# Designs tried in a protein design run: designed miniproteins, single chains, continued (4). Part 17

Each design is a single chain, and the fold is of that chain. pLDDT is the mean over its residues in the fold that is shown.

## One batch from the design tools (miniprotein)

Design m12558
Fold by ESMFold2-Fast:
Structure m12558 (fold): chain A 74 residues (1-74)
Amino acid sequence: SLEEKIREIVREAFRKLGIEVPDSVLDEAVKAVLGQGDIETQAMAATGLAARRVGASDEQIIKAANEALELAKK
């Protein structure tokens, strides 16, 4: 499903950057962005929302969103 694909992208982006995000936070972020723009937009938005909720720095948020964008393009 699209929801599962976005969840996998967001999880992989955080994994690559060593940012720990609880499944509950990730699930809420993905659900909040569903249906809003293309898959790239949804993946970046979900990643940014989840990163903010776990208190990531601005630099971490930007890096995670960019990683999610690159994963979504493939």
Scores: mean pLDDT 85

Design m12559
Fold by ESMFold2-Fast:
Structure m12559 (fold): chain A 77 residues (1-77)
Amino acid sequence: SMEEEAKKEIKKIEERLKEIEERAEAGEDKLVVLSELSLLKMQASITKNYLAKDNPELSEEVEKLIERLDELEERVR
């Protein structure tokens, strides 16, 4: 189902965000971190707009992930 696919994508995005956070804290190149966050934000946007669009709870969960991506982007700048 679309809901199951949305949940899988949310988990992948969360895992990838954690990986990027850890690498940024370890001193990875700023431009590499920012480019990876940009791609992950695009993936999150697609998940929200297509997979989670008809499920408000999942859509809200993705929106919180987008907020976390934006917060990390601001910290890395």
Scores: mean pLDDT 86

Design m12560
Fold by ESMFold2-Fast:
Structure m12560 (fold): chain A 82 residues (1-82)
Amino acid sequence: NPELLAMIARMTDPRQIGLWLAEMAAAKLGLGRGKPEVTVSGATVAESIREAGEALGIPQEVIDALVSAPSLEARLAIIAGL
C-alpha cells in the first residue's frame, strides 16, 4: 500500500515507526482498545515493535514474525494478512 509507505516515510524516529506498525497489527486483531498509553524506548524499529506489541497484547507469534521480517514491505504484508 503506497499510502501506508508514504506515511511511515514521514516518521524520522524508529520508535515511532515500530509503534505505528504494532498499533496497525493490534487494530487488525481487534486489540489496543482501552490502552491509550504505549511508550517505547527501543533504538530500532524491531525493538519498538516488540515493546509496543507486548504492551498492546499482540500474540507473541505475530510480534516475532514482525520483528523477524527483513523489510518494511514484509512487515506490512504480515499485518495485511491478519
Scores: mean pLDDT 71

Design m12561
Fold by ESMFold2-Fast:
Structure m12561 (fold): chain A 71 residues (1-71)
Amino acid sequence: KEEIIEEIERLLVEMALREPDPEFVALLNQIGRAIREGDIETAKALLEEMKKRYPELEPILERIEELLDKL
């Protein structure tokens, strides 16, 4: 469980470093908070919103979704 959360957080940080857009970083922070609070439904909804706004990141976002399903 903790290993999966750690991997998700690592992926979120990597994306934030590549996209300095404050709105993008805010979405990543909201996803991370939702995951830490166990609000998986909110985390998945935010991931879906990111896929719509940043379709080029869909493969990475799908990987995070797979990891959420293992929590």
Scores: mean pLDDT 77

Design m12562
Fold by ESMFold2-Fast:
Structure m12562 (fold): chain A 71 residues (1-71)
Amino acid sequence: MSQEEFDAEVELALVEIEAAIAKKYNASPETLRRLAQRAHDLAERIAPVNPKLAEEARKIGEELEAYADSL
């Protein structure tokens, strides 16, 4: 695994952790949209190196946007 892929996996894991905590404590839709944007930005950055990780990040971003829109 490259440092770039390692850093990307860590960043995605942190987004997932923050999202879980945000949902648990009913954080604002703005917080969820910020996390979704981080996931989308990560997906774009890592796509040339790890398309599978990019797809996972994109899916998380889409799920967070949908959740925020449901609030």
Scores: mean pLDDT 86

Design m12563
Fold by ESMFold2-Fast:
Structure m12563 (fold): chain A 68 residues (1-68)
Amino acid sequence: SAAEERARERGLEGWARASEERRGILRGIGLVLRGIGDSLDAALAAGSKKIELTEVGKEGKKILEEAA
């Protein structure tokens, strides 16, 4: 009903306000993960029979280790 929709919207607004701070953290984590993903994509694009970390892959791993 409309009342349930309004309650959900107020809940989502509360989540959005509280999540602004969490969005910053998640964005930082996302950037680290994308760096690792780009490194893996570079290794795969090299036609490797196995995943071999390039210099970019090593940098991505370093970023993850420092983020932990």
Scores: mean pLDDT 59

Design m12564
Fold by ESMFold2-Fast:
Structure m12564 (fold): chain A 79 residues (1-79)
Amino acid sequence: AMDLVEQAKKAFEEGNYEEARKLLGEALRKDPYNPEVLKAAIEFFKKYLTPEQYEKVVKLLNEAARTDDPELIEEALKL
């Protein structure tokens, strides 16, 4: 999971936002409650998504972490 986060950060830094999003999605699916993975995903989505989409993603990811519900992570990844 953390190796995917590092790859996602590199892709994002290189301007490859689609690859960064894909890698972060894979990291979230593999280790959905890892706080470092969640933080990286939230920081990415803040820069990439609209404010409305970003608020929805943050809410879903925080709720998933609180409730231990992987379905909420899949909902966030569909945005």
Scores: mean pLDDT 73

Design m12565
Fold by ESMFold2-Fast:
Structure m12565 (fold): chain A 80 residues (1-80)
Amino acid sequence: SPLDRARQLLRIAVKHGLITPEEAERLLKEAETSPLVEVISKKTGFRDVVPEALVEVVKRLLQEVMGDDPSDFEVKPVPR
């Protein structure tokens, strides 16, 4: 589910020191009510559907783990 994916991404972000456990808990709660968006890395071709509340964390993870620049990211609404 998108929430299971959100929990996984937040756990990885905490492990990499990008956010605190307290911030992860807050973001997970926000994710429950956030619309879903597609995050795309232009550099790596990475694509994932995540709650909008997690977009900044996903961008930081891609920068830290995959070496992407902020300009390499696209965020698109999930088509209905």
Scores: mean pLDDT 75

Design m12566
Fold by ESMFold2-Fast:
Formats: C-alpha cells, sequence, structure tokens
Structure m12566 (fold): chain A 87 residues (1-87)
C-alpha cells in the first residue's frame, strides 16, 4: 500500500536527519534543513552537514497528517541544533 511506503520514507528521512544531527554534535558543526513545497501532496527535504558538505535529499508524497508530523519533527530537530550550537 502507498501509505505504508510513505510512512517508511518518512521514518527513513527522520533517521537520516537524526544521523546528521548526531554527527554535527560530535564534530561541533552545523546542520541545515530545508523544507520545500513542490505540490499540495509533495514536499522536498534537503539536509546538509556544514563540516563535510555532505547532503541528503528526499522527495516525499505525504498525507496532511504525515506532513504535519514531518513539520513538527523538523521544528524539534532545528531546536536541538540551536541548543547544542549555543553552548
Amino acid sequence: PELERERRSLEALKKTIDNFIKKAKENNSDVEIEYEVLTENQVKITVKNSADNKTAEAVLNLTPELRQELLAYIDKAKEEIEKFKKK
């Protein structure tokens, strides 16, 4: 089912972002997360680590509920990045 595929894609993206944040904390570097709306049902996320210029990109087809979950996750991720950068 397509919904299960999109859930798996969202969870894979979250894991990728978590790994970028973990590496940034270890290396005292920055992580940039960009959210772009392509269509009402399609979004593009780009995650970049400033230390090595490593970039991960994902395009997801999400329901409104999954999209809201992704936005909430990104907000929390950005807060975590800001907290360790300000130490």
Scores: mean pLDDT 78

Design m12567
Fold by ESMFold2-Fast:
Structure m12567 (fold): chain A 56 residues (1-56)
Amino acid sequence: LKERIEEAEKKAREIGKKSLTDEGKQMFEDVEVSATGKKREEALKKIAEIMGIEIK
């Protein structure tokens, strides 16, 4: 499960960053670095939904 989440997260970030402006890419990185605990877990769930992976 953890490896699947990490792979989905990495791919979603690469796809998302390509569609964002330079400012948007910076915000995306800042959120990733500063997100902790439950907020990071919620972000991973959203990334998994984009990739079509179900997480419980």
Scores: mean pLDDT 55

Design m12568
Fold by ESMFold2-Fast:
Structure m12568 (fold): chain A 95 residues (1-95)
Amino acid sequence: SVAAESVRRFAARFTEADLERLRERAKELGLPESLADELYRMIKEGAPLEEIGLLLAKLGFTSSENTAEQQKIIEELLKKKGLEEEAQKEIEASK
């Protein structure tokens, strides 16, 4: 699928600067910085988008505080309704 290939390409655009932002966000949320490192590794290794989307949601990257570029990456990763609903439920359960 051209769409799946586009999403993989988008995930592959995660830079070291994005990793640094992920680490900072993890700290703000009281999560281990190693979670950000694992997410970055998963993206680079082409892990399933479902797993990547759930980790991004746990790190709060679905918030309006994200840059336009980060928001686009998140939207591409979570564009499947099922993943968005599951991530949202997990965020709610964490409150």
Scores: mean pLDDT 56

Design m12569
Fold by ESMFold2-Fast:
Structure m12569 (fold): chain A 87 residues (1-87)
Amino acid sequence: MLEEIEKLLEEMRKYLSVNPEKALEIFKKYLELLYKLPEGSEEQKFAEDEGVRLLLEAAASLSPEEAEKFLKEVNEISKEIRKKHLE
């Protein structure tokens, strides 16, 4: 599980520079696996911290306007997946 999450994060980083839309699709898969981990586990916290770090790095590589749009899309996806798996 954690190994699969790390691989998805690596793929997302790769596609962020060439295809942001595909990177967001990979982000959805990453979140679905993340929410399968036990809530509050060390593995979940590690995966969340790595995901947040990657998203912030990606946003920093964009213009301020593109970063705002990207983070808004990330937030919308996060809310959708959270609602599906936790509510």
Scores: mean pLDDT 75

Design m12570
Fold by ESMFold2-Fast:
Structure m12570 (fold): chain A 82 residues (1-82)
Amino acid sequence: DIEEEAKLLAEKIAKELAEKGYSPEEIAEKVKKELEEILSKVSSLENVQVKAKVEGDTIIVEVSFTDTETGEKKSVKTEVKV
C-alpha cells in the first residue's frame, strides 16, 4: 500500500532528522524535499506533491499523488512528534 509506505517514510525521515538535532522547521522542509524526490522516482505515481508544516513540536506531512495505473487521486496525512 503506497499510502501506508509514504506515511511510514515521512515518519522515518522526520525522526532521523530530529535525532540529528535539526529544528522542527528544518525537519519539515527536509522531509518535504526528500519525500518529493523519493516518490517522484516511482514510475506508478504522478503529480506528487508534499506539504509539511510545523505545529509546536509536531510535523504535519500531507502527500498527494495520482496512481498512473488507475488514474485515481490519493492523499495521505501523518503527524510526527519531534
Scores: mean pLDDT 81

Design m12571
Fold by ESMFold2-Fast:
Structure m12571 (fold): chain A 94 residues (1-94)
Amino acid sequence: EEERIERILSRLPDDPSLPKEVNEAFKRALVYGLLRKPDEAVKEIEKVKDKLTATDILDIRSMGVFLKNLGFYESGDALEKLADEIIKEKGLTL
């Protein structure tokens, strides 16, 4: 499973505006979301939680919406909820 995930990740483009670890976490969260593993998707984002900007948190919410639009409701809901929890924890008004 990990080897399969690494193969999928190698095919996804990097966002040059993001730190490598945040980029890798976002890609892994998306892949786990598409594999219907919301808990694993959430854990990947939590690994880089302290490094997330306000824009990064909004991108996580957008990823959740994207997954829901594709029919991955459980994964999308988990990521949107995580984004909202991080916003509250960091005291952000977004």
Scores: mean pLDDT 78

Design m12572
Fold by ESMFold2-Fast:
Structure m12572 (fold): chain A 71 residues (1-71)
Amino acid sequence: SVEEYLEEAFKEVDELLEQNKGKPPDEILSELERLIQEFMERLRAEGVPRDDIVKIAKETLDYGLKKIKEM
């Protein structure tokens, strides 16, 4: 489900932010964008519909941006 994919995506974002703690925000943003692109490709390979992939990508980006602001 979309909810299960969002849970996994948010977990990967949390792990990425922990691994990149102390780096400049612009570098963390670049890593976040790469993670989202790679996640979208995995969802596509799993046969997830395009509209759901777009929704997951948008929600994941919004989540990551909020978390970066709080660092």
Scores: mean pLDDT 86

Design m12573
Fold by ESMFold2-Fast:
Structure m12573 (fold): chain A 116 residues (1-116)
Amino acid sequence: KPPIKMKLTYEFYDKEGNLLAKYTEEAEDGKIVSKSLVLKKKVTNPFVQRMIDEFLAQGATLEEYPGEGEVSKVKVTIEINGKKFEGEFSSPEEAAKVEEEFKKFFAPIVEELLKE
């Protein structure tokens, strides 16, 4: 049976729309197979920095580039077997809630998919 493939992506943008950071998590049949974090610039937002610290604490590989930037938008994408679901958050405060909103929105979908 082909594995159920899930990909979670967080994209952090500045006010000009430049990408500052990207987190990608991949899972197969509910098991995490990769976690990666690319910091195009160091983020200065305390809320976003806390999220980044959690990604690293959970074993994400880190790639860093020089510079600093303030996050103004967070884009969250979940892809399940080629189907994409997207959400955008317009403030660092909303970014701090991304994981809670992810739980409420995507957990029932993931649980149903894993049941099959």
Scores: mean pLDDT 73

Design m12574
Fold by ESMFold2-Fast:
Structure m12574 (fold): chain A 67 residues (1-67)
Amino acid sequence: MDPRVREAADFILELLEKNGGRVSVAALGKALRDKGFTSEEIAEAVRLLEREGKIRVTPDGYLELVS
């Protein structure tokens, strides 16, 4: 597994936890880019977390934690 993708995934989970389990994809993208992650790393991290069943993407453009 790419270490940068795993770092991005861990940061996404932390960001979601700090924001009550729900963050817009726009706010998420800004926060991760501010940490130096690329758009490709962010996209791969989101797909990884969806595959692991840890998050879902809503039709209205949010990421949500799955419990």
Scores: mean pLDDT 83

Design m12575
Fold by ESMFold2-Fast:
Structure m12575 (fold): chain A 62 residues (1-62)
Amino acid sequence: SRPTLLLQELERFPDGRTIVRLTRVSTDAPTAGTEAVLNDPSLERTVLERTPDSTVLELRRK
């Protein structure tokens, strides 16, 4: 089954930038989902907040 990460949109900007939260809902999967987002070559990502249970990212198209 796919990783059980909850993705939540927190803010959206008119130019297509988005702030999202990735929340851990399983004890073994949250890192994989975050890594997939961080490895997307078409996106610029900035970590805004990191906790054991969630990561807040700013996503922007290059």
Scores: mean pLDDT 66

Design m12576
Fold by ESMFold2-Fast:
Order: C-alpha cells, then structure tokens, then sequence
Structure m12576 (fold): chain A 99 residues (1-99)
C-alpha cells in the first residue's frame, strides 16, 4: 500500500472509533445541546465534501467535542480495529464497543 492509502486507512479507523464513542454518549444523553447543535450544523457541509476531506473534518470535529478520556477510549478502539484479523473479528469489536 502507498503511504497515503495507509494514512487514509488509519484516519478512517480513528474517525469510525470517534463516531462510535460520540454515538454512545449521544444515546446516553451525555452530550451538551450546544455540541449536538454543532454536529447538526456540520452535517450538510460534510456531505458536500470529498470522502478524504470528510473523514479528516469529521475527525477534527469529534476530537474537539470529545473529552480527553473519550478520545483515549476512541484511540484504543481504533488500535483494536487495526489489529483485527478478519471482518468477523472487526464486527465483534464494534459490537462490544457499542454495548
């Protein structure tokens, strides 16, 4: 794999992990109204972007809105996803994280 493609794969995994942690907090009612409003305002802009830019912007936004502890949790999840040896194992990791 080219270095650029490897970096994009890493960013996709991190963005997915950050989104998972944020989604869990939203479902638990633990996210402030102002932060939810910022996410909603960003959605149309992100949808208009190319995939690579969308991934990077989403990562930046989520990292800014999440606490240090939540970002650490997302980084650990991203590392587990990167270490997954099969699609089945990857799905199991995501299911465990969502619980």
Amino acid sequence: MAAREERLRELRLLAEALAMVMGKRVAAGEVAEADLAELEAAAPELEAMPEEEQIERLRELLERLLSEEERREAEELARRLAAARSEEERRAILAEAAA
Scores: mean pLDDT 75

Design m12577
Fold by ESMFold2-Fast:
Structure m12577 (fold): chain A 92 residues (1-92)
Amino acid sequence: SAREKMEELLKKTLEQIRKNPKNASSYIGEFVLEVERILKEEGKWTPESRELLDRFAGRAVVFASLMQSGKISIDEFITAVEKEFKRMLEEI
């Protein structure tokens, strides 16, 4: 399913960020492009799903900035991003 593909992709993306936190914004950008591709292939690319993905991406980038500035840990970053991803999936 689209959901399973997106969940597997997030896991891979978060593993990449854990290994290289400085490149978090780049990995988030790659994740967003791949999620768009998955949603298009599954016939779920709508203005609504695009808005949800944009909201997720914006939140994830803010958490990445907080992690990179030392305001939150990598584990807190991962937890926050997983929570935002779950919110997005509940609305798609």
Scores: mean pLDDT 89

Design m12578
Fold by ESMFold2-Fast:
Structure m12578 (fold): chain A 70 residues (1-70)
Amino acid sequence: SEAIEILRELYEKGEYDAVYYAATAILNGETDPKAIRVAAKAGLDAPRSYGVTKEEAEELLKKAIEILEK
């Protein structure tokens, strides 16, 4: 899935706030990879981070993948 690839790439790069933005979009029903990329970019461009940890990003990644694989 293109959406899963986007999330994994962000996580691998250490962009945990972007993972948070993208994963929460998926948790709220987004399936369009283009919209998921827009959500991720909002996290990357944010002037102030949420301070999302690697462990929190990993949990969100797993949950988002579970939704997309249904």
Scores: mean pLDDT 79

Design m12579
Fold by ESMFold2-Fast:
Structure m12579 (fold): chain A 70 residues (1-70)
Amino acid sequence: MKYTLEIKISKLEDGTYKGEFVLYNEKGEKVAEGEVYGESEEEVIKKIKAIAENVLKIPLENIEIKVEKL
């Protein structure tokens, strides 16, 4: 089963990065969504990947990751 993880990254006024994510299944149905904060785009992406793998228990090999920078 293939999932699509869409990540939108924005930089806040204080220099913090915000990542909003939505996870879709192969049918295009929304399975999960949320937001995380970090000091860099890399940290935000790492945190979201960790949520998908460790909290949602979806192997990263089964996820197509799409990143949009706002």
Scores: mean pLDDT 83

Design m12580
Fold by ESMFold2-Fast:
Structure m12580 (fold): chain A 88 residues (1-88)
Amino acid sequence: LTKEEELENLENVIKQENNPEVQELLKKMKEALEKDDYEKALEYFEKYIEKQLELTPNGDEEGGKKLREELVEGFRKRLELIKKEEES
């Protein structure tokens, strides 16, 4: 998975997002990733997932919390792969 592919995926999600607060978090995450600020990109992704769970009925249940952890860890691993590819 390349940085370019992740940025394209983020741009598509931003275009489909109707919630302005969620859209702003996605834009900040994209900007951080463009600057190779992987720590900030992960922070904004965590906030994005947290906001999505808040907006989802019963998103605060145990299943929602586990899904948050899995999604955050998945994104973290993708950032590590992107960083490794750029650092060769």
Scores: mean pLDDT 77

Design m12581
Fold by ESMFold2-Fast:
Structure m12581 (fold): chain A 80 residues (1-80)
Amino acid sequence: MSEEEKYALEIQKVVDEGLKAGLPAREVAERMIEIEEKYGRTDDAEQLRKIVEEAKSDEELRLGLEAYATAKLIHAISSR
């Protein structure tokens, strides 16, 4: 497994586990931002903060986080 795949799966896991556990979408987003910072992806962390700021509801934020995680996983798989 590549570092990019590992990173994308870690993002996906946080989204899947956090949303299934009924955590507020904002808390899930904060955990995702921590992963982006851990991997040195400052621009991606800023993109997530912007998604949080622009979301008008918890449901809208949840959908945005799921779309974000899916895009990261597709990119990691497509980079093979």
Scores: mean pLDDT 81

Design m12582
Fold by ESMFold2-Fast:
Structure m12582 (fold): chain A 114 residues (1-114)
Amino acid sequence: STQTATKTLEVEDMEPGEREVEATLTLKANPGDTITVRVRVTVEGGKAKVRVELSDGSQAEAEIEKPGETAELQLSFTATVSSAGDDVTVTVRVTLHFEEKGKARIEVTVTATS
């Protein structure tokens, strides 16, 4: 079976430079489930770079080259919970680097798959 949690963040009135946002999501998982973290970033403005990092240090990066373009980043790990239906808390750090003034919408989806 599949469990899913989603969180949306808005980043507005961004001056050029680096900005960091964090999302924490909790969902039910079973031992050995694959936890998939999918981050969709839409930037309204100029060119931007996106980096996604999990608490274990795993990272993914993408570049957005055109206004209104969406970047999609994905990371995964194995659930090490002790019992079926235990809570897994996932903290996702998203770093945005804007070359020009912009706005971003970030959608974080975490899925546990048995």
Scores: mean pLDDT 83

Design m12583
Fold by ESMFold2-Fast:
Structure m12583 (fold): chain A 69 residues (1-69)
Amino acid sequence: MLVKAAIVDLSGRGKVLFTETEEEVEVPVEYEEKRVAEIVHEDDQWVLLRGPDGKLYAAPRENLFEAEA
């Protein structure tokens, strides 16, 4: 199985988190910080990530970057 690391920023305005029971999506307008996260699922528009706190977050695909070093 392929596990990817992604840089995503949930800061600013609008945060989203995906769970198995709840789905709430809101796209932040600006990103101040980028956090490294594990990609759980990805679509054309959205990426579901697991953050360092173990929570599931969703972000726009456009915020997904390939993490290096």
Scores: mean pLDDT 47

Design m12584
Fold by ESMFold2-Fast:
Structure m12584 (fold): chain A 90 residues (1-90)
Amino acid sequence: KKYSLEEVKEILKVFEILLENAKIALKMAKENPDDPFLQEQLKSIIEQLEKHIKELEELKKEHPEFAEEIDKIIKEAKELKKEFEEVLKK
């Protein structure tokens, strides 16, 4: 789907909010590493981050003018995913 410039900006804002929520979940999980409920939530968040990264890669193909902004969000999502995976190993 081809989005308008305003729609792309709103999509990026939504992803920024999702990343901030993921950071809060990561902090809570680091504080409660033995909670099995939080461990399952981390797995769910990893799956959501993977899906979002794929969606952003497709958005970047349709809107190369936003490639830098999209790449920044993808980079943040990938770093968060790595941190979630490290918490799951401990």
Scores: mean pLDDT 79

Design m12585
Fold by ESMFold2-Fast:
Structure m12585 (fold): chain A 78 residues (1-78)
Amino acid sequence: MAAAQQAIEEAEALYDRLLAQGVPPRLAAVAAFHKAIELSKDLDKDSQEYVLKAAVALVERVAPELADRVRELAEKFL
């Protein structure tokens, strides 16, 4: 639980930092999604699923046209 929350917070912090630097929201959301995948690799399966679900939700909110692609990619890692 705590490790999964830390991974989500780090991915969201990357998203916010990239937005502050002028990166388009779509690219910032994709970068945060990839960061979530990387951070979730060493977590248990339930925690990994929870982190990836949160990252997919971020992309669906910011870039809904990419939602199907990030869902497919997340399923590949589970």
Scores: mean pLDDT 82

Design m12586
Fold by ESMFold2-Fast:
Structure m12586 (fold): chain A 64 residues (1-64)
Amino acid sequence: EIEKKIEELIEKMKSLSEAEQIMLLEKAREELSDEDFIELLKKVLPSLSEEAREYAEAMLAKLS
């Protein structure tokens, strides 16, 4: 289920460093459709470090 996968990714993000958060976002981009990845980005933003959040916002802007 995509919703459970997104929730698992968000939970994992909370325990990761900035670099690891960015790497996980890169991996999620490869594994998810654009629509599902946009949904993940919108939900994960509050759980990201400042640098990873900037990166995620840039990705969201390109996909939206």
Scores: mean pLDDT 79

Design m12587
Fold by ESMFold2-Fast:
Structure m12587 (fold): chain A 86 residues (1-86)
Amino acid sequence: VKEKLTDEELRELLKKAGFEEGFDELLENSEEIYKVYETKANSDEEMNEILQKKHQELGENTDEEAYVALLTEEKELTILKIKFKK
């Protein structure tokens, strides 16, 4: 269910989502990063619905753990769980 991302996989996902400049900062501040959900939506409305449902299912962000939704221009969604280094 949870898939731990390699640095290479994370870099490609961030690049596709237009956030490649955030890669080094994310690596410096994270202990572990997991891919917890992946899908492709057919519309912006569908994306919003998926994000709302997953936010309710996954819970709230904390100082120790956060969920990040990466959206590509192709309407591909990847949700990551990040465990911070403190």
Scores: mean pLDDT 72

Design m12588
Fold by ESMFold2-Fast:
Structure m12588 (fold): chain A 92 residues (1-92)
Amino acid sequence: DAVDAEIARRMEEAVAKLKPEAEKAYAEKPEEREKNMEELLRRALLLAGFSEEQADAIIEALRRMAEDPEASEAAITAVVEAHRAAVRAAAA
């Protein structure tokens, strides 16, 4: 799907752009590394075209994954589908 290809391409570009900062974050102590990786993930999502609200929702769902994996998966899926619908609407 052209929309899925566009989202994948933007995510790949975001990852490439943030790779040096991710490598630096990985060298930090585990507690700081986790917080720095969450901030990098948030920035990658924003670069991929997700809104701040959508990025924060995905990060919050990932934090809750161990406690409620079903609800977390559903929340992430809903945000991704909303973003996909917005990209399709913009392309029309």
Scores: mean pLDDT 74

Design m12589
Fold by ESMFold2-Fast:
Structure m12589 (fold): chain A 77 residues (1-77)
Amino acid sequence: GAMTLEEARQALEDARGTIEKAKKYLEEGNVKEATRYAIAAQMVLIAAQVAAWDHPELAPEIEELRKEIKELGKKID
């Protein structure tokens, strides 16, 4: 696979942290930074989704993060 399980877990943690930063910027009215961090989170999540094809136990967490990014995107748009 493209990532080990350990690398995939780190990518998911990075994505979660990036989503939280995007939410924080949005709460502060900084739509530009919120958008940048939301895009960054989407890119990290795509990499983690590829890893999850080799590690299906990660699927529930990936779906959770995907939902959060989708909800965040709707608030930015």
Scores: mean pLDDT 80

Design m12590
Fold by ESMFold2-Fast:
Structure m12590 (fold): chain A 80 residues (1-80)
Amino acid sequence: SLADQLIEELRGAAENPNAPPGVMTRAAEYLASQLPLLTSPEDRARLAAEVERILREHADRLSPAEAAALRGLVRQLRAA
């Protein structure tokens, strides 16, 4: 599903120890661009939960800008 693909994209960005700067911000921007295609409330909730997990588990690997972008994404997912 699209939600599964977006979750794997996010995990790949978060878990790559050699990721260049801004990878997570670009991932968040890409995910935001796909939100109109996530028509299922269940898929939106599942993606939001995964973003929240990344924010919790990988906080030490996120810049303030990256963390802000992910928090913004969670707000967009939860608002619908």
Scores: mean pLDDT 79

Design m12591
Fold by ESMFold2-Fast:
Structure m12591 (fold): chain A 80 residues (1-80)
Amino acid sequence: SEAERKAWLKEGLAIFREQVAELMKTLTPEQQARLEALLKEYEALVEQYLAGKISEAEFKERTAKILREMAEIILQALAE
């Protein structure tokens, strides 16, 4: 159901935020600042989607962009 999908997104976001907070301890101050900014953008995007302010297509497109940028920071931080 739609309610179940929205609940799943909220729970997933909370878990994701907790995991990101742990990873932040291993990052440079610049990487931490960028990652926190992207996390806030993603949180705002999830809230807009949950409020019905954006379409599913727009949500997916913007989510993919944010998550790609976050992944690039994380992978760069883990690189030798």
Scores: mean pLDDT 81

Design m12592
Fold by ESMFold2-Fast:
Structure m12592 (fold): chain A 67 residues (1-67)
Amino acid sequence: SEAAALAQAAALEERIKEAYRAGDLETVRSLLAEARRLLAQATSPAQAAAFDHAVLVGGAAEAELRR
């Protein structure tokens, strides 16, 4: 369902933020990969926007933690 997909995107963003605060680059990368996979499978504009936002958050977190 769309509600389940939007909840999944929000949960991914929260987990990415927690991993970022912990300095856990490996977990950020894993969650970013999951967000990208779910974005590729999005079947509506709302799902695509939600997972795209998770990808943007995860990408920013990865870039900040990576040197």
Scores: mean pLDDT 87

